# Designed miniproteins, single chains, part 96

Each design is a single chain, and the fold is of that chain. pLDDT is the mean over its residues in the fold that is shown.

## One batch from the design tools (miniprotein)

Design m3319
Fold by ESMFold2-Fast:
Structure m3319 (fold): chain A 74 residues (1-74)
Amino acid sequence: SKLSQDEIISKALELIGQGILEGKSKEEIIKKAIELVEQLAEEAGLSPAQKEALKAFIEGYIETVFETNLVYVP
């Protein structure tokens, strides 16, 4: 079955949290999270507009986490 937008977001947030715990750079986490979102959005058959909105949301989330020094613990 196709993934929902919420499922894609949840998977991206899990990857971001794991990357932070592993001590990865912001740049590496952004790259991997965006690659994951692009892959899952393609598999889910999302429109280009939906894919761009998800990418923007996830990138903004990563920027906020690094700016506020918040750590996600799975």
Scores: mean pLDDT 80

Design m3320
Fold by ESMFold2-Fast:
Structure m3320 (fold): chain A 80 residues (1-80)
Amino acid sequence: SDIIESLGRMSGGVMRTSLRTQSPEKVAEGLREQAKKEKDPEVKKLLEQAAEAALAGNEDEAVRLMEEYTRLKAEKELKE
């Protein structure tokens, strides 16, 4: 939905800002800590992949993965 897509885009924007204002190591640490708290393996994998992309300096991939994470989590919470 447009709402879920907008949430994803906002999450991607926050990730891009974080990668430009914080060290990649700090961003990856935060993502890995959040991944430990996720029980859904599919959701957890997206956060782990985003942390790897952040550490690799792949900003666009980290943004894409965070948008995908946010959309997937929202879809699972909003599904009937």
Scores: mean pLDDT 84

Design m3321
Fold by ESMFold2-Fast:
Structure m3321 (fold): chain A 64 residues (1-64)
Amino acid sequence: SEIEQYRERLKKDPKDLKALLNLAKALLKQGRHDEAAQLVQKAKSLDPDNPEVQQFLRQQEQQV
């Protein structure tokens, strides 16, 4: 699955921004929003100016 693929990428490179964001998307779609939020916070620390990071932060405030 996509989740498994991105998790394996993150085990080898914990700073893989693309893997962090795509994993967060997949987790949100499954209702696993706490785990997704942790990944988004990590992505924010790596690249706070990334438009996708900013979009996730806005969406998570509304979904709680």
Scores: mean pLDDT 78

Design m3322
Fold by ESMFold2-Fast:
Formats: C-alpha cells, structure tokens, sequence
Structure m3322 (fold): chain A 63 residues (1-63)
C-alpha cells in the first residue's frame, strides 16, 4: 500500500513509461533523461539474457 516517496523517483521507474518519461521530460537531449533511458534499456537486455538461462533451469525442473 505504501510505495514510498523517494528522491530517486521510484514512481518514475515503475516500468510503465520508463523510456517515455525521458522524452516527456525534455526529450533524449537532456543528460538526465538520456542516462535514465539507457540504464533502463541495459537492465532490460540483461534480464532478457538472464531469462534464457533461467528458462533452461525451468525445463530441467519440468523433466
């Protein structure tokens, strides 16, 4: 129920419009928005790659 109002802007990184937020706040030209966008993108790619490894573990669990 309590999300917590942090300075880092946890509300912004909810995962809904993390990339869109950067464009809305001034576009990718702003250093803060650009860094936030790239960080979110890298995290997603990392999770995607890790998901492949977790997928193999899930397959072994089923078999």
Amino acid sequence: AFAGAGRDGDQLGAGIVDGDQAETWGGPETPEARAHYERARRIREERTRRGLEELEKALKELE
Scores: mean pLDDT 59

Design m3323
Fold by ESMFold2-Fast:
Structure m3323 (fold): chain A 103 residues (1-103)
Amino acid sequence: DLRELIEKVREELENETNEWRRLEGALQLAVLSLRTQSEEVARRAEEIRLEALRRARELLAQGKPEEAREVMREALRRILELAREAGLDEEVIREIEEALEEV
């Protein structure tokens, strides 16, 4: 069940002290939340997430952790904008906003 997976990811994010794992969890939570409302929007958000992970890993390999963090945060902001433009439910938008506040 998608809702059970979302709840598990939320609990993991609330208990995660590692900043990088929190960023990964926040992006995953955002995509999963979008999937409850729209598979098309979730697919586009997943593309944003995967590209951000690829770019952030490259930056980490170059010794640029602060830039890697900002790439991940920017991806989450872009996913939030995508949800708003698509006119998704306020509950889904709030979920993504809360995830962004955790990172």
Scores: mean pLDDT 82

Design m3324
Fold by ESMFold2-Fast:
Structure m3324 (fold): chain A 87 residues (1-87)
Amino acid sequence: GVEEAARAALEAVRAAPPEGATSGTASAISAVGGATSAEIGKKAGKPEQAKEDARKDGLAAELAGERAGPEGGEAGRKAGEAAEKAG
């Protein structure tokens, strides 16, 4: 489904180490993942299910950001909160 595609995209982004990746780059990727999950969840047309899936995708983005560093963790956490509220 749409939420599964968003989760797979987030995983692919986290798994692919771009050349010259820095903490800032990883943090941006994490934040984009969370925000994208929220938008895709809303478009799925399943409010309750989308809310749950967006929250899980947001948490995954938060964890990816945490690995990127303190700045990444904050960005990921905020993206996760936005995804949860949007779902």
Scores: mean pLDDT 55

Design m3325
Fold by ESMFold2-Fast:
Structure m3325 (fold): chain A 61 residues (1-61)
Amino acid sequence: MSDAEIIAQIRALADAGVKAGKAEEALRQLEETARYLESKGRLEVARAAREEAERIREILE
């Protein structure tokens, strides 16, 4: 799976979680995903996951 495909999947999962009223759970999963991707050296996709996590934090505040 390409970086672009992974980023698209991350964004889709974040949006689905927010729409389902599970924003806090989606945030936790995005943070875990970002840490995992950082550990694999996938910094570009990890950054996308962190950006989506920050967006959800803004919604929850």
Scores: mean pLDDT 81

Design m3326
Fold by ESMFold2-Fast:
Structure m3326 (fold): chain A 78 residues (1-78)
Amino acid sequence: SPLVDEARSLLFEALQLLLDAGAITPEQAVEWARRIVEAKTVEELIKVANELRDLARQHGVTEAVELADRAIELLKKA
């Protein structure tokens, strides 16, 4: 689905912002990337997106929160 593919791309962009901000380690970033790739259903990917968004919010990485929110909205339409 094009919406799911765009949502995954937004989550990878959010993940990169978290890594750049020092909110996560490179090892944690690899694990998050695997979760994004391996999510088999829209529901699983929404769960990953919500958890990543909560992490971004805790670390004050506002741009990553916005990207995760946009990904969730695309997934709800998928």
Scores: mean pLDDT 90

Design m3327
Fold by ESMFold2-Fast:
Structure m3327 (fold): chain A 80 residues (1-80)
Amino acid sequence: SKAELLAAVEAHVEQLKALIRSTVPEDVAAEIEELLDRALELLRQYLESEDPAEKERLQKEIDEILERIGELLREALAAQ
């Protein structure tokens, strides 16, 4: 079900947050965690929506958040 998929993604995100907290500076970890929480909220809206136009907009917003997380991770790794 959509709820089972969302629960599985949420569980994996919690594991990812733990890894990020142990790997990058605290301020960067906090920013990434906020972005992950926002992406999960948008994913929930995406899964619940029946409007193709809304789903397309939500997917774009999720993609932009994931790109920002990637940028933050690359910057943190380059600073080491």
Scores: mean pLDDT 86

Design m3328
Fold by ESMFold2-Fast:
Structure m3328 (fold): chain A 116 residues (1-116)
Amino acid sequence: MLEEIRKLYEEAKKVLDEAVKTGDPELVEKFLEIIRKITDLLIEAVKQGAPLEEVREMVRLIADLVADAYQRLPRETALKVARIVSEAADEIGEIAGDEMRDFVYAELQRALSAAR
């Protein structure tokens, strides 16, 4: 799952770059679809008991994408990205407990703070 998330991360970065350059709403929607796909894979990895270090690396990649979107996309779109990831964090909390949910939120806050 980590390798699949890395591939989707690279695709998301390219789609984000094109969406920012063109302002194309279809590319924005494609970016949001990739974020949903990445979060679905993260949830599946947690459900399957993936090693904690791999889960942490997946979360850091997702947090980086949220921070990048927050800096470069309109606020309304960036909030949609943050909502998708927050919903995934809450589902992870139900599966793996509050400490894992709190880790996801902490990485999001760290990435967003660095994106100032």
Scores: mean pLDDT 82

Design m3329
Fold by ESMFold2-Fast:
Structure m3329 (fold): chain A 85 residues (1-85)
Amino acid sequence: EREELLARAEELREQAEKAEEIARYAREGVEDPEKADEYSRKVAEIVPEATPEEIRKYAEGVARGAEGVARGLREQAERLEREAE
């Protein structure tokens, strides 16, 4: 039914917003000097010998991935909204 399609579209938009926040956090983690140190420590738990340059590249990859997920979720929401009229 139309109401179920609209409710699902809202859920997808909320998920897209969360993915966009993750992307912003990853970008800020290496662009903001005050946050770079904290972000570097978190990445070092996964990749202990990563250089600062490798950590920056990793953060950019995370940001791009999250941005892609957000775009896909918004596209799905738009399809459901069109189906619901």
Scores: mean pLDDT 75

Design m3330
Fold by ESMFold2-Fast:
Structure m3330 (fold): chain A 94 residues (1-94)
Amino acid sequence: VSEEQFERDVLLAFAEIAKAITLKALERDPSVSEEDRKEVEELFDRAIEALQAGNYDEAIEALKRLAEHLRKLGYDESAGIAENLRKKVEELKK
């Protein structure tokens, strides 16, 4: 229980850092629409809120959608980070 909470806090910290870096990159990219930037932000927020609540299935779904959206925008590195976070959340379900 306490170990799971610590692991969750670590993943939350990584998600917050990934969100900040990704959104800053999107703000600097004139090829990314305001709507795409908002969707990325909303998907990060959904994943973070779900993870905070212990709703791992919702966090996994949000991270999966986030990775897919980032790939469509050409942000393969950010998508890879989202996929790695998803895999780590899946491990918390064990």
Scores: mean pLDDT 85

Design m3331
Fold by ESMFold2-Fast:
Structure m3331 (fold): chain A 81 residues (1-81)
Amino acid sequence: SSALEEEYLARLKEAVELEDLEEARRRIREILQEMVEQGVPQSVIGRLVQEAVDYASEQKRADHAMAILEEAAEVQEELAA
């Protein structure tokens, strides 16, 4: 649902606001894994990931943007196995 998508996006944006990159990366991984476990479509996950990356870039948090992309790639590899 749209409300569930808004909640996941809000949680990803909150993770981007964390100053500790390692803590942010862990939160991002947990959120992405939860979305997969809850059966959120890959197309929706991809869109929310892109929106979170855009938000991190707007906040001038390039390392956080890269962490989102790296964690998303790991989740995609796990799904392909």
Scores: mean pLDDT 84

Design m3332
Fold by ESMFold2-Fast:
Structure m3332 (fold): chain A 74 residues (1-74)
Amino acid sequence: SAMEEARERALALAEERAAAMPADASDQQIEDEVLRIMIEVLDELAAQGVAISSEEAQEIAREVRAFFRARRAA
C-alpha cells in the first residue's frame, strides 16, 4: 500500500540520517529531522502520483520520532 511504501521509505531515511545525528540530539533537532524526512517522502510519493492521508502521514511521523528518541535513549 501507499502507506506501507511511505513508512518503509521514511524509516530507511531515518536510519541513514541517524548516523549524522548527535548522540544527545535535542527534541527540536529530532522534530526538525522528522519534518525534513516527511517532506522528502511526501514529495517522492507525489512525484509518483500517489498520496497518503494526513492521518497516515502523522502516524509515520510518530514512528520516525520514536525511532530517533529510542536511539538517543540507548
Scores: mean pLDDT 86

Design m3333
Fold by ESMFold2-Fast:
Structure m3333 (fold): chain A 79 residues (1-79)
Amino acid sequence: SSMEEELKKRIAEAILELTDLSEEEAEKLAEGAVNLLRAGMSPRDTAQMVEKELLELGVEEEKARRAAEEIARLMEEAL
């Protein structure tokens, strides 16, 4: 849906702005997050999953935390 596409875009933009990841990596993470949310995962649990993936990709702990917090906020606002 158009709302899911907009949410995916905003999540990808937040990751790209707050981390040193590539546009492709940010888009893949955003797509994964939206898919988990569609499957009924809470914004908080989805954001925690994204934080873990950011850390596994080598993102600095504080940057990963801030990105996850922003993603949770965006998802909560979209619901």
Scores: mean pLDDT 87

Design m3334
Fold by ESMFold2-Fast:
Structure m3334 (fold): chain A 62 residues (1-62)
Amino acid sequence: MKHHVDQAYDDAVKIVSDLLKQGASEDDAIKTATDYLVTKHGLPEHLARMIAETALREVKEA
């Protein structure tokens, strides 16, 4: 059983990774992931952005 934040993080990593592979900018990847987390997971924008930024760092270090 996944906690809501674990699922949101997994989704953010996937979105950021896919967008960077398509040649999107880091800013566009963060905006897209943040919007998805707010819309689909109901997270506050500040928390969604924090998760998206953390996911971007993880993707860049992988």
Scores: mean pLDDT 80

Design m3335
Fold by ESMFold2-Fast:
Structure m3335 (fold): chain A 70 residues (1-70)
Amino acid sequence: SAEAAAEALRAALLAAGLSEEEADRYGNGFKTLAEEGAVDLGLALARRELAEVLGESVAQTAIDAARAAL
């Protein structure tokens, strides 16, 4: 579900060292797009933004966790 994927994304970002506020921002942004039916777009946008903040490897791990929870 979109909710489970957003929670998995949030948990991965917290594990990567983001604050609760930052992890919530990314999780809520993804959830909004996923609930509108734009799941792949939501994942692609989150990955792009997170790669700039955390690097490609950590971003991919977080996106993989979200996709697995869908």
Scores: mean pLDDT 85

Design m3336
Fold by ESMFold2-Fast:
Structure m3336 (fold): chain A 86 residues (1-86)
Amino acid sequence: SLLEKLRDILAGKTFIPGEVPDGTLLGKSLETIINAVLDKDFSRLGKDGVEVLSRFLVLLGLISEEEAEELINSGLSAEEIYSKYF
């Protein structure tokens, strides 16, 4: 499952297929993003939570960059994006 893959990434057992140049997305560490998803606590992602989650789905190879832009502009909440993909 996707949640199982996220736990394995957090534990260092696997890698994210996409490249993260500074280990962050919009100033959020991958650990912070993964824990926010696993705990369903999207307040940890701050004001950019929708963009962070959408870009993270691209890094996981689940959606294209074009689909991520559509999600960012969709008006969906972080919780709605979670329900769709996780």
Scores: mean pLDDT 76

Design m3337
Fold by ESMFold2-Fast:
Structure m3337 (fold): chain A 94 residues (1-94)
Amino acid sequence: SEVEELAEETAEKIAKVLEKFNIPTTEELKKEIKEELLRGVKEGLSEEELIKRVGEIIDKYLQKQNIYLKGDDPVKLKEEVEKVVREFVEKLKE
């Protein structure tokens, strides 16, 4: 499925964003992000709702891993993840 491939590519891009902030990623996290993107497409979620749900997955993961970002890194991480999710939504329309 093109949508499944796009969701997998998007989860990989999000993982690479996290890794740029020295956050180790797992296959379980990538799978959870991919499944949430696919669920959002099936439910017809808005771009903003999808951004919120993906952000909640990442926030929960950071808390579980006891990872605390410093300075403006939390804001920068959020902006880069939002950009990747917006690119996913735009590619679904094209």
Scores: mean pLDDT 87

Design m3338
Fold by ESMFold2-Fast:
Structure m3338 (fold): chain A 58 residues (1-58)
Amino acid sequence: SMEDALATLDTLARFVKNGDLTVEELEDQVSFLLSRLSPEDAEKLREHYKKLLEEIKA
């Protein structure tokens, strides 16, 4: 579901911030999540991911 995809993305982003996951691994997981969503939900996940990337790279 979209809620599960967002929760997974938030968890993975936390692991990247903690040094337990690379940004490349996060990108691979996001690609997988996007492939399983409708086009509308994929757009929502991309926007959320963009915000998380800005926070990670800051």
Scores: mean pLDDT 82

Design m3339
Fold by ESMFold2-Fast:
Structure m3339 (fold): chain A 85 residues (1-85)
Amino acid sequence: MTHQVAARLEIDVDAGDVTVTVEADPGARQLASSSGTFTAPKAGTKAIGGLTVEVPADQPEVRATLTATNSDGSTKTATKTVPLP
């Protein structure tokens, strides 16, 4: 058996062009993941990403990581742990 889990993450980014990617732990199968590029109008703009994964029924949690990459190559990351039922 598997469970389907949805996670949403956000992180503050600096002004300028930002690329967002969202990944799950290596053991989870990604069904959907939001990624994209946008222009942040000011520092403190929130980058938001979403993820839907299938996980084994015996797995107690899923970790999702959002990585925001600025045009200068600098990165910021946020992680979220989602407990399974």
Scores: mean pLDDT 73

Design m3340
Fold by ESMFold2-Fast:
Structure m3340 (fold): chain A 70 residues (1-70)
Amino acid sequence: SMEEKKKLETEAKNAIERARQALAAGDRGGFVRAMFELSRIANKAAEMGYKELLKKIIDELRELTARFAA
């Protein structure tokens, strides 16, 4: 449903924000937990066929991973 999609979009935004905050704070554990949650949300977006949301999550995962590896 459209409500489920909006809920998943909100969960993704929150997980991305937590990952960014953890990176800024040097909190490796917090970053890993947020990335795990974001990956779970990506899998659900894929299962539901939310292709645009999935692409946005994949792009954020790539950026966050690159920043963590630097």
Scores: mean pLDDT 88

Design m3341
Fold by ESMFold2-Fast:
Structure m3341 (fold): chain A 83 residues (1-83)
Amino acid sequence: MEVKVLVFTAPWSRAGQVFAGLAKKLAESRGVAAEAVGIDSPLAKELGITTVPTAVVLVDGEVHAILAQPSAEELEAAIDAAL
């Protein structure tokens, strides 16, 4: 089972960039892959992501959770629920 976190952000969003860094550290502490994705990406449009930051938790490439503007605690709980 592969768990991966995507953090949707934008260059104009300082809060989004800060959260992406936090999410990466949190995911790495769980042995989970994490990456930042642009809000203007085709993937953001496919998933209906319209706000930054948004975290998406994937399990084996499938969407497990979509969290709009989550707290660190909400993201941590979603990752732990996916493991």
Scores: mean pLDDT 81

Design m3342
Fold by ESMFold2-Fast:
Structure m3342 (fold): chain A 109 residues (1-109)
Amino acid sequence: VESLRARAIKLAEELVEIIEEALKNLKLSAEDKAKLEAAIAEIRAAIEALRRAKTLEELIEALERIIEAIDEIIKVFKSIPEFPKEVLLEIEEILGLLRIILAILKIIS
C-alpha cells in the first residue's frame, strides 16, 4: 500500500508541474483561470490528504479528489483553441496511471 501511495503522490506532483508549466504561456478568460486555480488548489490539498491518510478508505478518498480535479482541468484545456495536443496526452496518460492505482486500492479494500 505504501508503494501505491508514494507512486500516486509522485504522479500527482508531476501533473501539477506539467499543468503549471502549460499555464505560463496561456491567455485565459477570468472564468477559466478561476476554475484552473481552484482545481490546482484542490489537487495540492488532496496530495496532503493522501500523505496524511491512515486508512485505505482515506487513501481512496484523497486519490478520487485528485482524479476529479484533473478531469476538470482537462475539460478546461480541451475548451482552449490551439492547446498543445502533446501536453494534453501527457496529462491523460498520467491520469490513466492514477486511475489504475485507484482500481488496485479498491480491489484490496
Scores: mean pLDDT 84

Design m3343
Fold by ESMFold2-Fast:
Structure m3343 (fold): chain A 85 residues (1-85)
Amino acid sequence: MPLTPTEGRVLRALLRLQARAGGVVPVSQREIAREAGLSQGTVSRALRSLEKRGLVERVPGRGYRLTPDGWEAGSRELAREEGAR
């Protein structure tokens, strides 16, 4: 399924945050918004769409984390970013 540019940016931000944490840990929308350079409202809408696609999961009281499919998709988006001019 095609991701919007905003969804791809949110997915990459979440992957970077979890990679720095050394594992799949829940992170807040605020942390994702800061890492992605997006508003919390934009991140909230993107996260709902990504959750519907099965790429992220909500952890009540703790925020969001990547699913295995989300890790793969985020890794592909990060590779695109590194390969882009």
Scores: mean pLDDT 78

Design m3344
Fold by ESMFold2-Fast:
Structure m3344 (fold): chain A 80 residues (1-80)
Amino acid sequence: SLLEEFEKIYNRLKELMKQKNPDPEEIERLVDEFVELAKKIFSKEDVINLLRQLIDDAEKNGNTEAVEILRKKLEEVEKE
């Protein structure tokens, strides 16, 4: 159940990373939901690696808003 919910959010985030002008509020909400679910399933190190993969995807697609949101969330997770 949790893994299926995680995969659904992860796939949605991957699609949003391909957008050039996404809604930053939608990305921020989905990133928060993603991290909360990932923390229940994965280690901190794995959550950090998943966020880094999303950052790489966003950078590759020129999605500057997503990069900023994801980097901020990565910093928050690393400090925990």
Scores: mean pLDDT 84

Design m3345
Fold by ESMFold2-Fast:
Structure m3345 (fold): chain A 129 residues (1-129)
Amino acid sequence: MDILLLVLLVGSGVSSFEDLIIEKLKEIQKEFPEVIIELRSLRKEEDPEELIKRIVEIAKSLLEGYPEVTTLILVLLSDKKLSDEVKEKLTEALKEIAENVIFEDIQVNSEEDIEKAKEKMIELIKSVL
């Protein structure tokens, strides 16, 4: 089972932790060398529909580059969690482009939140292996 872990940084606040996030993703890659890990940064969108569209465009483009991937784990790191309605719409749109989809949004305001995000990403990977 080929897995893509796509990590999206949304907004300038979370992007200030990009170097630390890269370090944590390298630790995950060492534990799971078979998992494809991709990191992308996005500007904060006021319109939830534009945010969903941009996320789907990124995921679709990456999946076209990795045709063997059957499982998409998409982790959104931002300073504020998405509403349940936006999360549901995004998950539904992602299911149209990947066979198996796991979506998680994680609020990041500190270095401690990044360590928790790493632990959650490891949990998600283990759940599909």
Scores: mean pLDDT 86

Design m3346
Fold by ESMFold2-Fast:
Structure m3346 (fold): chain A 56 residues (1-56)
Amino acid sequence: DPARRERILRALAAMAEDGGSGKNPLVPSLADIPDPLQAIARDLGVSVGTIRRVES
């Protein structure tokens, strides 16, 4: 989903620029993660938990 990917990228860029990175040691199980989010996470080099946080 390109629109979702764009929103995630923008949110991640804002977090990185402001230095507001939160380290989440508690990552959700891969079994509960939709395939599109896994693909986006791999492309962006971040965890799916980070994507969920910036989307939510």
Scores: mean pLDDT 60

Design m3347
Fold by ESMFold2-Fast:
Structure m3347 (fold): chain A 80 residues (1-80)
Amino acid sequence: MEAEAEEARRIAEEVVREVKEKYKDVVSLIDFRVDAEARTITVTVYAKTEEAAKKAGEEVRNRLTERVPQWRVEVKEVAV
């Protein structure tokens, strides 16, 4: 359980880093949390526009569901 949660966190960190770099001009912050008990990764994308938040959020969701299919992925999109 702990090892699976650590691997999920590592993968989430990598995906978040890559998506942040790709959308750095429009995405201000991407925060994520790993809940081992619920087997859920929650990601919050903070972007300058709703469209940018949605686009970056969809990419994070798609990449995480591909790499950690056994984990539930929840993405929140916030325009700031």
Scores: mean pLDDT 83

Design m3348
Fold by ESMFold2-Fast:
Structure m3348 (fold): chain A 73 residues (1-73)
Amino acid sequence: DEEKIIKEAVEKIKELRDNDDWDGVKEEYIKLLKKLGKDDLAEKLKLQFEGKAKLKVEDVQKELEKIMSYLEK
């Protein structure tokens, strides 16, 4: 169930975010995309996160919204 996979990943990402672990948020989001079979998107996201820089909250939220919108169809 893709919804369950997303829900579990979102909860984990929220926990990491609350701990200011943006590297963990980045890794968990990439893992989520791979679990959903979106390997191409996961690789694109890795390139976007080049240098392991901290993610901005807005960037993470936008990508999650895209995934949620795609799966709600």
Scores: mean pLDDT 66

Design m3349
Fold by ESMFold2-Fast:
Structure m3349 (fold): chain A 95 residues (1-95)
Amino acid sequence: DMEELKEKISKQLEGAVKLLKELFEKAKPYLSEEEQKELEKKLKEFEKKVKEAIEKINSAKSKEEFEKVMNSLAKELTKEFQELKKEILEAVKKS
């Protein structure tokens, strides 16, 4: 069960990165060169955090360790995902 849950969460996190990348690509024609560079940098930072999160999830040896990692990461990654999504959408609205 824990291994199945780790796989499901990893896929969800990878899916979040994919969604932001697709949103950014669709937004590019409406963004300035400066906005594109800033958002691309933030996307790379988010992707790095997701990769590190997946590594931490996979390293958890007990259900208690897994739950602690999940509780810590879920709050941070959800906040960053929503903030980055908003920044992309607001940049498009401004143009």
Scores: mean pLDDT 83

Design m3350
Fold by ESMFold2-Fast:
Structure m3350 (fold): chain A 77 residues (1-77)
Amino acid sequence: MAEEYKKKALELIEDPSAPESRVVIQGANAAQEYKDEGKYEEAIKVLEELAKKAEEAGRESVAEALRKLKEIVRNEA
């Protein structure tokens, strides 16, 4: 479920040992669950929320990757 992937992504953002790829994968999974339900607006919103949290945690490359994924999802809507 999208909310569980979002929760995992948020936990990984707060973990300084978690690699960028793990955060991005959980964020992508959350967005994909919303897309599979036709909820493109929610998919875009979850990616932006995660990107914001990554920026707050000083993980700018993670935030950039999530925002790039958000633009891909926006173009699919």
Scores: mean pLDDT 83

Design m3351
Fold by ESMFold2-Fast:
Structure m3351 (fold): chain A 72 residues (1-72)
Amino acid sequence: MLSPEKISLDDVKKWLEKNKKEGELYVLAEVLIRENPDKSDEEIAREISKIHGIDYETALKYVKKVKEEKAK
């Protein structure tokens, strides 16, 4: 039902470990936004919060920042 996920969270985590974790939040938000067009900013922020253990509010601000940067 609905569109299946194209990329697993484990695959994304392995990619982030290989690359610098310094940009981890930015890259994670960008990937989740791109691969999950049906998800809201709020839903993506919840996933980031769970993965990184950061506050939902902080994750939400970060998602919005990434979207604004991409909208240029």
Scores: mean pLDDT 69

Design m3352
Fold by ESMFold2-Fast:
Structure m3352 (fold): chain A 77 residues (1-77)
Amino acid sequence: MEELKEEAIRLAEELARETARASGEEGKQKQAQLDSALFLQRQRLASAVSEEEGERAYEEMKRAAEEAFKREQELLK
């Protein structure tokens, strides 16, 4: 269970970093990919554990992605 969350968070962080590096249409494509990945992982965890756990994991993934995006943007300055 912890493994599923850890993998989901890592995926979200990596996609967020790619989104931060991309621009224009490519940036929109990467953002859509990130949004889809977050949605799918939330559904997966909700089904495997509980709706409550899926929501918590989704919140954690969103925070991790936001942090990674900010950090990458800061490095690109």
Scores: mean pLDDT 77

Design m3353
Fold by ESMFold2-Fast:
Structure m3353 (fold): chain A 91 residues (1-91)
Amino acid sequence: MEELKKLIEELKKTKDEEEKKKIADEILKKALELLKKKEESALPVIEEAVKALLEAAKESKNEEVSKYLREKALEIEIEIGILLIEKAVFK
């Protein structure tokens, strides 16, 4: 959890477009690892990571980087949706 929070803060601070892509990849990897563990206490921080990726995409002056960040955010959102459906249907 603390590692994901650190990555979110690094993403908010960085202005380098290539560094944003690297941080986004690490955020995706850590978020997916936490979702696979079904760690519900991690969900608020994972949702914060999605919001941070979408905000970074909106602020990006590079269209390719903006699309890349949105794609990573969407992938995390899909996995959150799957986890919530599994929890609701297969209690």
Scores: mean pLDDT 80

